Designed miniproteins, single chains, continued (3). Designs and how they scored, part 65

Each design is a single chain, and the fold is of that chain. pLDDT is the mean over its residues in the fold that is shown.

## One batch from the design tools (miniprotein)

Design m10239
Fold by ESMFold2-Fast:
Structure m10239 (fold): chain A 88 residues (1-88)
Amino acid sequence: SEEIKKLIEELKKALEADDGYTAQRLAMEIVEKLKENPSDEDAEEVGKLILEAYRAGHKAAPLAALSILVTGNMLDALDIVSKIFSAR
């Protein structure tokens, strides 16, 4: 959806700025929105974005990944977490 695409764009900006707190919050919101409106394409895009940021040395990337795992566990959305972390 348009809302998820905006959150992904904001997450990319936060990751590139190494804004760990904003990246964690946006990652949580993305998992919540993906549970409401499932999208494998958007889940893969989020996963690729975090992986690319991690490879580029952005310290906000592992914080975003942790936020995804914690939020997914709390919301019983581990299927979404799996899709995000299966990105290549």
Scores: mean pLDDT 88

Design m10240
Fold by ESMFold2-Fast:
Formats: structure tokens, C-alpha cells, sequence
Structure m10240 (fold): chain A 80 residues (1-80)
């Protein structure tokens, strides 16, 4: 359910705010997996989204990651 994606994105945001980037990445990827299941994404679309998350966590600033997590939470809340 989309509510599970919301829970994981909120956990990812908490981990980012606490400086735990490894935990945040894992929670964010779990949220994306639930979004993919809910919207019926293809395996290729899901894998592309998960690779984009990995790239963001390797290359983006903490501030950018926090903003992205907040935007993701808002989008999921508006879809519920």
C-alpha cells in the first residue's frame, strides 16, 4: 500500500536529518519499491528509479537529499 511508502520516506528523512546516510538510502529505496508496486511500474522502471536513488546519495548534498525526501513525502501524502 502507498501508506508503506510514506512510512519509509519519513524514516529516510529522519535518518538524513541525523546524518545516517546508509540507513537513509536503504529506507528511501524501500519507499521507492512500494511506490513501484502501487503504480505497477515495470521491473526496468523500478531498477532505473533505484539506480537514480543510488546516484543521488553518492553525488547530491545533504540539503538536496533532505529536500528530495520532503518532496517525495508530500507527493505520496497528496496521492493518498
Amino acid sequence: KLEEALKYFKKALEALENGDFDTARQYYKKGVEYVAEYFGWTEEQKEAALRAVDAAFENASRETLIENAKNGIKAVEEAL
Scores: mean pLDDT 82

Design m10241
Fold by ESMFold2-Fast:
Structure m10241 (fold): chain A 103 residues (1-103)
Amino acid sequence: MKEEAVRLLEKALEHAEEALRAAEGGDFESALRHTQEALRYAREALKHTLKAGKLTEEGKRLAEKALEYVERTLKIAKEAGDERLVRVAQETIETLKALISLG
């Protein structure tokens, strides 16, 4: 369902933004928690998009913006040596890239 995927991606983006803010502040526990939520919403958005057969232009823009924030969180996590945050950020990036490929 196109509208449901957009709603889920808006939440994924909100959590991706909060994860980056937390990571920039050195709060890697909060960054991990928000990145896990971003991944959860992105995975649900992917399920809805696969059923709909296509991601909308709005959904694609949201996924691309979330990808930008998660890639920045990944860079900070690698510099900090936080292997758990690195893993979750990488999984989130792969899920968002899969979503973008459907737009």
Scores: mean pLDDT 88

Design m10242
Fold by ESMFold2-Fast:
Structure m10242 (fold): chain A 91 residues (1-91)
Amino acid sequence: STIREGAAYAAREIEAAAAREGLPPALVEAALAFLEAVAAGDLEAALAAAERLAEEAARYAEREYGLDREETYRRTLERLRGLARQAVAAL
């Protein structure tokens, strides 16, 4: 239940941050989909959602901070995949 509670808390925090900072809707939707898949314990869905989230995060980081899109995508994707595997295993 701790992982589900943490995912729900993170989802509320992401929605609040998106409203305050004007985050792109696609980035917010990708983040919420990832958290929902993790909370459901669906590793396959979580890994697929991680790819979408990494793509949107890399696009945002390139546009806002001039970061390399490919490098940011790869680093973010590996981190999200690790998080998904660890969180689902802890359920």
Scores: mean pLDDT 83

Design m10243
Fold by ESMFold2-Fast:
Structure m10243 (fold): chain A 102 residues (1-102)
Amino acid sequence: DVDALIARMLALLEAIAEGDAERARELARNTPPISDLDVLLAILERLADWLRERQGATDAAEAVRRHLERAREDPTDGDSLHDAMVLVLGTPVDIALARRNA
């Protein structure tokens, strides 16, 4: 169920952005591996929307969407997919760190 996976990933990223390490570990624990490229791309697009709309990370969300567009045009371009994943997972960490340094 892609919608259930998206909801779980969103909850995980939100816990990371809030600095809730215990909740983040619990949400990560039973997440199934995603082996289908189209499913992964769809999930990453929904996570980019969350970064823009809920966290205000507009530049990061735009960069993720550009990387996903390149990955769709060339599925053998692992660098674009990797860069999208790094931004999606790293931006919530940066948000949590910024809150600590405020």
Scores: mean pLDDT 78

Design m10244
Fold by ESMFold2-Fast:
Structure m10244 (fold): chain A 70 residues (1-70)
Amino acid sequence: GVLTVRVPKDADVENAAKFLASLGRVLSARVEEDHLVFEVETGKSVSVEEAKAFLERARAAPPGTVLRLP
């Protein structure tokens, strides 16, 4: 299944990345003013490093940006 997860932009990157990786593979992120909205594919094993890289990229993007995995 796919979950939608909303993460504050000021959240701790390590904790947020660990949380996302515990849910599954991040498919996309939508950047809002104060939040990041992720779509996560559940049941897929992923590294915290992969989740962290995607999270950091999303945090750096301006509001209104949508990022997707290929």
Scores: mean pLDDT 81

Design m10245
Fold by ESMFold2-Fast:
Structure m10245 (fold): chain A 82 residues (1-82)
Amino acid sequence: EEERRRLQLEADILKALVDIFATLTGVEEVRDLFNAAIDQHRDDAEALARLQKVLIELGKFIRENPDATPEEILEKARELLA
């Protein structure tokens, strides 16, 4: 019960962070891509942790490439989620 609730909370927090990320970058497709992955693995702690690392790496990419286009950001997200 508590573990399942914790995983659901983690998934919901990740979705909220993805929504903020998509809003700040203007790349709406990133939200759809991550939400699909999160929903597929809502009860999988290891998968959720991996998705969190992917989001962090995508954030690093944007910090290192401030002139990155929405297409480049989306392509990077797809590569990291593959």
Scores: mean pLDDT 79

Design m10246
Fold by ESMFold2-Fast:
Structure m10246 (fold): chain A 71 residues (1-71)
Amino acid sequence: MTVEHIERVAKDLLVVPEFKEVGEELLEAVKEGANSPEEVAELLKKKGKLEAYRVAKMVIDGIREGEERRR
């Protein structure tokens, strides 16, 4: 998946007050030139933004599970 998938997740998180900061951190990683979910996760890890990093990892795992649309 492309970086647009992370952008959508970040925008969804911005609507939830509890996750607003995480959503903002994900969007900033995209703005800094991360071109894949994996690059977003690595950039967040390098910055020490552990909550946003965990969310990025969950999105990556969700993409892998979404590839297998079987029960």
Scores: mean pLDDT 73

Design m10247
Fold by ESMFold2-Fast:
Structure m10247 (fold): chain A 76 residues (1-76)
Amino acid sequence: MSIDDLGAFAQQVVDILTAEGVPPAERARLALRLTSLVAKGDLEGALRLVEEARDRGIISEAAAEQIKRLAEQTVS
């Protein structure tokens, strides 16, 4: 994983969360935490965080699936 791949992941996550109507502060926090986990290669932690956000109604199931797919592609 390059810094460019990580930057692309972060931007795509922000775009998805923006489309889902996530408030700015929560969007920034969630995007930062997801990007940090992916940067560390903690795919399990990233997928768990996405599922927690879905379970809490912060994002839709479709958005959760899209973010999980992006995390898997970025870590690989």
Scores: mean pLDDT 84

Design m10248
Fold by ESMFold2-Fast:
Structure m10248 (fold): chain A 86 residues (1-86)
Amino acid sequence: SSIEEKLKNELAKIEELIQKGKEYQKQGDLEKAKQAYKQALEQIKKLEEFSAKNADKITSKEFADNVYSQSRLLLLEVQKNLKEIE
């Protein structure tokens, strides 16, 4: 479904932001790393809100559970990395 495609695309964008943050962190650009991680946190929140609002349109429980699990893992990673540089 278009909703499931959107969720997959948003997860991929969040992962890209986290990787970008890690690259800046490795380069010692802590301000850019912090900005990337904060953008990732905002996108995770938006993903969770979008997923909750469109739960009735997600017919696969397995897909919904996987999106939730991935968003939680990404959230924990971002929070850990952000705390290391704040």
Scores: mean pLDDT 86

Design m10249
Fold by ESMFold2-Fast:
Structure m10249 (fold): chain A 81 residues (1-81)
Amino acid sequence: MSDEQKEAFLELVREKARESEDPELSEALLEAARIIEQKLKEGHSLDEAQMEAVLELSRRYSEEVVRAVAATLKEAYDEVA
């Protein structure tokens, strides 16, 4: 995946967060984007960064919110891949 595709993925996740009517899901998506961006800067793959974000969120958010975040990340990935 190119650096442009990684940037497009992060912006798409942030856009989906802004469009969410659920404040908790919106906050969780923005936190996921932040974690993914940091892991990518540290040299991790996008797949590894997404797994780390989901794992980190699972410690602070409900299963329902984490599943919604994971589904949104998959949708964003499918749109840029």
Scores: mean pLDDT 85

Design m10250
Fold by ESMFold2-Fast:
Structure m10250 (fold): chain A 91 residues (1-91)
Amino acid sequence: SEIDKLIDEAKKLTKEAAKLVEKAREYWTSLSPEHREEAIKLAEQRIELANRAYELAEKAASQGSDVATLVGGAAKAVIFEAELVREMAEE
């Protein structure tokens, strides 16, 4: 169904965003300008993917999917963590 496609795409984007977290964490405490720049780029990419996942999950939820609410919550958690990594790297 259309709802299932939205949920599957949201799950895929959330997983792709989550895969970037380990690499971003390797750089967020670095004193090197290059490592901080990489951490910021990874965090921005993760925020973009997770925001898209959240939008798709919200659309599926508006069409009656209970599962979409859980997926949207997961995407929001990814956004929060990625924004924290970006802020720490920008300092």
Scores: mean pLDDT 73

Design m10251
Fold by ESMFold2-Fast:
Structure m10251 (fold): chain A 64 residues (1-64)
Amino acid sequence: DLKLALENLVLMGVEGKSVAEVAKELGISPRTVSRRVAFAVEYLTREQGAHSPLEQLAAAKELV
């Protein structure tokens, strides 16, 4: 789910949460958080043209 992937990226980037903190908060494994973040980054790079971490975070924040 793209929305969940973007929300995981925002929680890590905007709120400064670690993979472990996001995993605990959402009740999922750290591996699932990492996969979702990777998926969100790939989507933002390919579909939104966001090639830097700052651009990716700004785009994710707008889409969530």
Scores: mean pLDDT 77

Design m10252
Fold by ESMFold2-Fast:
Structure m10252 (fold): chain A 80 residues (1-80)
Amino acid sequence: SHMEERKKVEELQGRGTKLMLQALKAIREGADDSTIEKLLAEIEKLRDELKKSPFRSSQAMATALDNMIEYIKAKRKERG
């Protein structure tokens, strides 16, 4: 039902916000490459799951996660 799909999207959005905050903290604190790579993989997996949903809010979160991936990649280049 639409209500069950919406609840799942809300759960995925919460996970997206948590992953973005974890990624920002990892970048700020100079986390190991392995930690950053694991976070990138988790963000990419969640983005792909969100893209399966027809809701505009899930598409918006998927876009935010794509932007976070690009931000992390840019910050890693600055450190190398």
Scores: mean pLDDT 82

Design m10253
Fold by ESMFold2-Fast:
Structure m10253 (fold): chain A 61 residues (1-61)
Amino acid sequence: MMSLEEVVEEMMELLRKDPSLSDEEVEEAEKRLQQLIATLTPEQQEVLKEKLLKEIEEYKA
């Protein structure tokens, strides 16, 4: 099982690469991330959302 930290890092890498990815590659990546999130407990999913939100805020700030 992938750690929460690894999932967050992979999502952030995707956001950085997004302009160079095709729509097809983005869709595949989103599907993969959804599958990873589905393997997490509800508590871990909530922590992931909060951590991802912080990373996005820092990235945009």
Scores: mean pLDDT 69

Design m10254
Fold by ESMFold2-Fast:
Structure m10254 (fold): chain A 57 residues (1-57)
Amino acid sequence: MRELRREAAKTVITSLIRSTGRKLSKEERKELARHFDLSVSTVSRMEKEIMEELEKE
C-alpha cells in the first residue's frame, strides 16, 4: 500500500510516546513531518489519536 509512510510514522510516534511517557515536542513533530513527507498537522493529528489510544491502556 502507498499508505506505508503513514503506518511507519504511526509506529515511530507510538514508540516515542511510549518511551518518553509524554507528548511529542514541536521539534519532534517537525522532524517526523520532514522524515515521512507528511504535514506537521497530519503528525499532530496522528499523535493525538495515538495518545488517546494509549490512555485506554
Scores: mean pLDDT 77

Design m10255
Fold by ESMFold2-Fast:
Structure m10255 (fold): chain A 80 residues (1-80)
Amino acid sequence: SEEVQNAVDAANAAFSTAVAAAIRGEAIKPVEAETELAQKAIEEVRATVEKAFKEGTLEETVKTGRETLKKKVEEIKKAA
């Protein structure tokens, strides 16, 4: 659906930004979302990147994160 695709695109952009910020030791900037689904997906991505950085698994998370993002967004939509 367009809603899922827009949320995936927003979350992918937020993921790239969050990873870059974490690598530089900078605060992850908030990203504005047009839908509640996109906002929840962005928040989930930020939490995932922060946890991966803390646990030393950021490189592995970057490799797999984009591949599973659509499924994760669909799961968030079902939970909402």
Scores: mean pLDDT 71

Design m10256
Fold by ESMFold2-Fast:
Structure m10256 (fold): chain A 77 residues (1-77)
Amino acid sequence: SIAEEIQKKIDELLEKINELYDAGKSRVEILETAIEGLKKIIEEAKKHNSPFAKTIADNLEESLKRLEEEIEKLKKQ
């Protein structure tokens, strides 16, 4: 299903984030990776043009907005 395909991509992104954290990468680099990964997943979900894909994309866009606000705060400090 589309939900399973998107969840797999989210899991792959989380694995990548954990690898960066374990490698001692900066919080900014980790957040930039998460933001870029989420943007790609959202675009893929939108291509499916289904009600379920739209709900997933909307939820991910809210998560993306929060991450973008966090990185903006870090870059201003």
Scores: mean pLDDT 82

Design m10257
Fold by ESMFold2-Fast:
Structure m10257 (fold): chain A 75 residues (1-75)
Amino acid sequence: SVTDMFLALSPEQQAAFLEALGEAQRVAARALFVDGLSEEEAVAIGMAHMRALVAAEHPELLPLVEALEADLRAQ
């Protein structure tokens, strides 16, 4: 699960993941509330931004980003 993967990370990796998640949420909120996009489009844009940021700075966290995206799509 996403929770199990997160808890297996170092404190520094946990902090990096939470910062990337916060940035993704900010980007998604802007798409939804400022740009007037749908919830599905806003989530997709936020997740794409999170993937790009994590791939550039913490590529070891990409499996956790993939697991989070899969969980969001299942809902």
Scores: mean pLDDT 85

Design m10258
Fold by ESMFold2-Fast:
Structure m10258 (fold): chain A 64 residues (1-64)
Amino acid sequence: SEAARAGAGVAAGGASGDRALGERAAKQMIDSGAVTEEAAERAIEAAERGDVAAAGKNVQLGGA
């Protein structure tokens, strides 16, 4: 799904330490309606902690 692809982008950004990449992916998810702003924020937070699996899960749970 588009939400899963966007979640992978957020997780990759967090894992690499590239905050800008993560923020760009989150904005795209919100703008496309794939996830809620809350879900995107939680995904970025999880990715920043290095928990890539949790980041992806948060995107999936918040997907429309």
Scores: mean pLDDT 61

Design m10259
Fold by ESMFold2-Fast:
Structure m10259 (fold): chain A 63 residues (1-63)
Amino acid sequence: SEEIAEKAELEGARAAALASEAGREDAMQTAQNYGRIASEAGAKGDEKAAEEGAKKAREMALS
């Protein structure tokens, strides 16, 4: 699902940007990885995995 993949990619990028601005390099990399996994899942049509990955990216950036 192209739209789901795009949304997951955007959420991951936003999470990584927040972690980067806070100076949390490890959190930024973790958020980027979860965002990438979410985007890949969305591209394959796994909407639940895409949503869970995007949620994890946000949680890692904010923790």
Scores: mean pLDDT 75

Design m10260
Fold by ESMFold2-Fast:
Structure m10260 (fold): chain A 61 residues (1-61)
Amino acid sequence: SMEDELRREAEEMRRRAEATVRTYAAQRGLSPEETEALLARVREGIERVLASRLAEAEAAA
């Protein structure tokens, strides 16, 4: 279904984004607390995008 596709895309986006954030944090010497704060923001952003896309898919049905 479209919803399953959107959820799979969001999970792939999450994995790539988290890997990027961890690499950036390591290169910049961020603390574990700062790294977790960035990861939390990225996760929240992805969840908001997924919710919006799911609402659009429901409206299109």
Scores: mean pLDDT 84

Design m10261
Fold by ESMFold2-Fast:
Structure m10261 (fold): chain A 98 residues (1-98)
Amino acid sequence: SRDDQVAAILAVIDATIAQLRELLAQTTNPEEQKAIQNMIKALEDAKAELKRTGDPLVALLTVGAVEVAAAVLHKLGVLSEETFQVVRDASEQIAELY
């Protein structure tokens, strides 16, 4: 059902935010800290919009945009491979659930 689909996507977003908070606590790089904080905020905003609308497209597009930003920051050496992989895995899971 759509309710089950929305609940599953919300669970992925919640797990991803929790993983990013753990990585935020472990990093000493101020640029990576700022990047992770921005990604957490974008995911929390996507979660709020998904709860408001029940429309998984907003979650799909927002997490996809966060993945693109994370890929650029990883290429620039700002973001660790582990942090990029967390975001990429979340984007792939939400695409599969959509």
Scores: mean pLDDT 90

Design m10262
Fold by ESMFold2-Fast:
Structure m10262 (fold): chain A 73 residues (1-73)
Amino acid sequence: LDEKLLEALKKTNGNLQEALDLVMESLGLTPLSTAEGVARYLADPNDPTVLAYQALVKRAKEVAKKNGIVPKL
């Protein structure tokens, strides 16, 4: 997971949202940047996809910090 997050952060030049979208797609999850993902978040903030996104955000920030990457939104 950390390796995928690091590769995604490097590929997106530190763009946190784009990096998370790439990782979520690789895991078979709907990215929250999509219309479907936004609809899921608005309908149920406790949706497993939303909870997975929040966990990935926290992990991506930790991976970025360890590797000297400043995340951009």
Scores: mean pLDDT 71

Design m10263
Fold by ESMFold2-Fast:
Structure m10263 (fold): chain A 97 residues (1-97)
Amino acid sequence: MPKIISTSELPAYLAENPDAKVLFVTPGNVDSFRRVLDSLPPSATLDVVLVPTGDVQGQRELARLADEHGVRLTYFDDPNVLKLYQEADVIVVDDTK
């Protein structure tokens, strides 16, 4: 069962679990996504679920940044979302907005 944590808890989690499969759930906050990327060791994997709640420009920039870093973006209504939740070691929730 994946552990659910906030973005601020992720660096400490990854220090103990450097090979974790991380699922980041976000409304498209680019600064939060950059903090997640900065926290990732090379052995960790990252998938991102976008919740379309407001910042269209932030969501577009986040999508570009994800593509540049080889990170897959999935929308919250995508049929693959449940699989991502089930297969993650840790779920990181960006709920600070």
Scores: mean pLDDT 78

Design m10264
Fold by ESMFold2-Fast:
Structure m10264 (fold): chain A 118 residues (1-118)
Amino acid sequence: SAAAERLARLLVERLGLSPAVARAIVEMLMAARDRGRHASMALEVRLRPDLVEELWASLPPETQRALAREVARLLGLAEPPRTAAGLFEALARALTDPAVVGRENAEEIGRAIQELDD
């Protein structure tokens, strides 16, 4: 979809994520939308821990390692998160926290995530 392509582009251009990791994030958000009707539900780790574990397990091991490494880099973490819940909490912060990515990037990415629900 146009919304999915726009979100992937924003993740690459604004956050410096690799194209493979950006696509994996978008695919996980779309899978969450199809199961929960809201793409943003994937970022609500506390509400859907079972969904988070399932979405993480659906990724190839190489993509899991790349995603964990790139999210850790965005947040300035010394080590990547070791659990699916920790990774998705870190991902939610990297995508939505203005203190991490800047206000403009958080607003644009938030809108692109909401557009996945259309």
Scores: mean pLDDT 77

Design m10265
Fold by ESMFold2-Fast:
Structure m10265 (fold): chain A 90 residues (1-90)
Amino acid sequence: MKEETQKLVEEAQRRLDEAEKLANDAMSKSTPEEANEIAGLLERARGYVERAKTYLKLGDYEKAQEAIEEALRTIDELVKKINEVLKKVS
């Protein structure tokens, strides 16, 4: 449980870091409205990853896994939005 949950938190953090780099590039090339939407999704994803890390520290693996699932879903939504923006400027 603990080792598996830690691995999932590390994977979520890695995906978030990659998405953040892509988000910064997309926001520099987007409209203000698109940039605000990307920024909002990025903030939500960061919040879920931080929540997962907190629950992992507390030994609440069930809540940590729920937060990881929300983080990964939000990161997927963020990446889709980034790809939509980048397609328009290609």
Scores: mean pLDDT 84

Design m10266
Fold by ESMFold2-Fast:
Structure m10266 (fold): chain A 100 residues (1-100)
Amino acid sequence: GTITVTISPKELTVPAGTSATVTCTVTASAAGTYTVTVIAKEDGKLVFRQSKTLTIAAGSSKTVEFTLKNLKAGKTYEIKCKASGPGGSASASSTVKAVG
């Protein structure tokens, strides 16, 4: 079986002190429950971690959204979305920049 993960947007710039929302799309060849975890890091430090579960039918895709709040001026956030379940695991990355 295969699992693919995409994250949108791949790069986003927002005003400091605001929120950024990323969408993870999980496509799985095997049916079942998948755990989607989003991690945001600033200089290697974990600043955000949240998990959600998706039930996916064989050969289907589902999306989940995660919102990062109160982003710091002049900082770049490396965001990783990882999905794991019966079809295996996959990840995708996005970058959010806060300006102000």
Scores: mean pLDDT 85

Design m10267
Fold by ESMFold2-Fast:
Structure m10267 (fold): chain A 72 residues (1-72)
Amino acid sequence: SDVTIVDDTGLVISGPRPSLEQLERALKAARDLGQPGKVALVKRDGTVEVFDSLEEALKAAKPGDVIGVNTL
């Protein structure tokens, strides 16, 4: 999958390197949730969807999307 996964420090842990804007948006969205285990899917158009698991976010993700994980 061409989906990027980022931890709560902004490090790319899987997938292609996203744009800085997408990276920052994903990190901010994940941190705004304030809850371990939840993930934020940031789409290319900047819309954000929240999921209770990485697996569900990956099912919804399209190539070029970024998933922010706040479990670090």
Scores: mean pLDDT 74

Design m10268
Fold by ESMFold2-Fast:
Structure m10268 (fold): chain A 91 residues (1-91)
Amino acid sequence: SAEEERFAALLVEASRAAENRDLAALRAVAEELRALPLPVARKVAELLEALIAQHENPAISAEERAALAARLAPLREEATAPLQALAEKLE
């Protein structure tokens, strides 16, 4: 669906922004995820917002940041795996 395609694209953008430590891009992705009519997208937006806040607060432990990242990974798999399988079939 169009919502699943947009969600998958936003997760790719979030991954790239995170690798580049681009907090402004991560905030933009979180805002777009909140606009999607998908409950899972809102959860990912909440996790991204928490990760941004933790990264900006040096008092927060690396362990807590890692825990938030671990929660994001299953949501990424749930959203992108069906689209990736479809893309492989259409190749």
Scores: mean pLDDT 68

Design m10269
Fold by ESMFold2-Fast:
Structure m10269 (fold): chain A 78 residues (1-78)
Amino acid sequence: SSRKEEAEKLLEQARKLVEEALREPDPLEADILLGVAELATAVLIASLRHSESEEDKEMLKKAEEELERIVEARKRLE
């Protein structure tokens, strides 16, 4: 469905922001990029959290895994 495609695009955009942040030499700019990725991922999680569909549950798991990765990356920036 188009909703699933939009959710996949949002998650892909968040992943690209994380990848860009990991290449950013300025820790402040890296943290801003990770913050945007975190917000995008949190919005996706909020949109999926009340769904009982298997597809949405799979997407929610992927988004939660990405959120954990982002939070860990932000902690490493000091």
Scores: mean pLDDT 84

Design m10270
Fold by ESMFold2-Fast:
Structure m10270 (fold): chain A 90 residues (1-90)
Amino acid sequence: MSEKEKKILEALKEFREKMVEVSPELTDEEIEEARKAEEEVAKLVQDYIDGKITLEELIKEIEELAKKSKNPKVKEILLELAKKLKEIKE
């Protein structure tokens, strides 16, 4: 595994931990939205590892998920993930 891939997986782990941390503050509908966002992020990260998308495309898709999110805490967590990914150097 490359150092870049390792940093991306560490960012994903922190993202998942933050999503679990905010879960008790969410309604059932918001939990379902958060779960779908987490599944989509996991799929995008896997697509990147498999060479199907670029790091730039991964970041863009996560930012689009954040824009579509209605819950402000979920939006902030998605934007923080995108920010961390932008700091990963090629």
Scores: mean pLDDT 82

Design m10271
Fold by ESMFold2-Fast:
Parts: sequence; C-alpha cells; structure tokens
Structure m10271 (fold): chain A 97 residues (1-97)
Amino acid sequence: SAKEELEEFKRKKIAEVFAVSIDLTSIIILKKLGAPEEEIQAEVENALKATEDEEVREVIREIYESPVEEASKLHTEYIKKLLAEKDKEIKELEEKL
C-alpha cells in the first residue's frame, strides 16, 4: 500500500509537469508557425483556464509576450524548476511512508 501510494503520487506529479509543458509548447509552436493572433490568443486563454496556479499563469503570459527564442528558453528553465520541485515533493512523501 505504501509503495502503491508513492507510485501514484509520482505519476500525478509527473503528469502535472507534462500538462504545463504541453500548454507552453503549444503557444510556442503557434508563434513559430506565425499563426493568426486570434489563434495564439485562444491557446493562451485555454492554457490560463487549465490552471489555478498563479506562477504558471505568469509563465504563460511571459511566453506569450516574449519572442519565440526567449519563450523557448523560459519554457526550458521553468520545466527544469518544476521537475526539481516535484522531485522534492516525491522525496518528502517517501520519508513519511
């Protein structure tokens, strides 16, 4: 049960990072393709509606407002930060089990 609880927690935390990465990547891809502003805005609005996390919301806005190359760097840096945070949460649960 303890091992199953840890594995489920790990899956949830990795899924959270994956979801954020997909949302940010979608905005970057549309910008790279020169999609109409209305399509880019719709993707940004969808990403913002998908999260209540204010830090994630700020990163979405920064990616939208940044040139593609800067947005790609922000994406990489933020996902690295999220992975480190989720790894820490996983280790904290392991210590409690």
Scores: mean pLDDT 84

Design m10272
Fold by ESMFold2-Fast:
Formats: sequence, C-alpha cells, structure tokens
Structure m10272 (fold): chain A 77 residues (1-77)
Amino acid sequence: IKEKFKEVVKKLAEELGLSEEFAAAVAEAAAQYGKDAPEELLEKLAEAFGVSVEKVREAVEKAYELLKEAGLAETLS
C-alpha cells in the first residue's frame, strides 16, 4: 500500500512538473478528502508552494483519480 502511494506521488510530481514535497502534500489531501478538500486547505497549499488555488485544485483532483486507480482512495463512514 505504501509503495503504491509513493508511486502516485512520483507520477503526480512528474505529470504536473512540481516538487515531490508539493505532490506529497496534494496526495495526502486527496487521500483524506477526495476531490472535496476544504477551500482553506487549498488556499494554504497555494500560499505554501507559490501556486494558484486553481492549480492546487487541479492537482488534488488528479491525485484523487490516481489514488482511486491504485485502490487507495479512502471512504469516510
């Protein structure tokens, strides 16, 4: 499971041309919140990594799809 998560992080970083740190943060958000990450979290990530909120939202959606394909998407009861 952890190896698959690491693969998702690497793919996300490569596809978006972003740092591994940003890709990891986005993948963590997607794992916890899916595509519905709170706006405040998206804004904080945008400020921390010097990107637009739109870019963060796109990255979270992409991360969620990659996690879903890998069977790593979480379900909240």
Scores: mean pLDDT 75

Design m10273
Fold by ESMFold2-Fast:
Structure m10273 (fold): chain A 84 residues (1-84)
Amino acid sequence: SKSEELERLLLEFLRLLKKKNPNLTNADIGEVVQLFLHDPEKFLELAKSLGFERSERTVELVKELSPEERARAVFRAVSKFNKE
């Protein structure tokens, strides 16, 4: 589903972010989640600057999914990331 694709793409982005910032905190993750949900254009610019090749597809999915589906995908991605 598009929700599962968004979850995978966000998880990939969080992994990339951690590779570039090994000291990534839960507060940093929260800020990224806020950009992702509320400012997708700023997220797109940031993600592209970090070399995230799937950034445009990620923003496309955010625009296509409902707020509830987006929130669920985000919570699942962050949960999986925190277990790594």
Scores: mean pLDDT 81

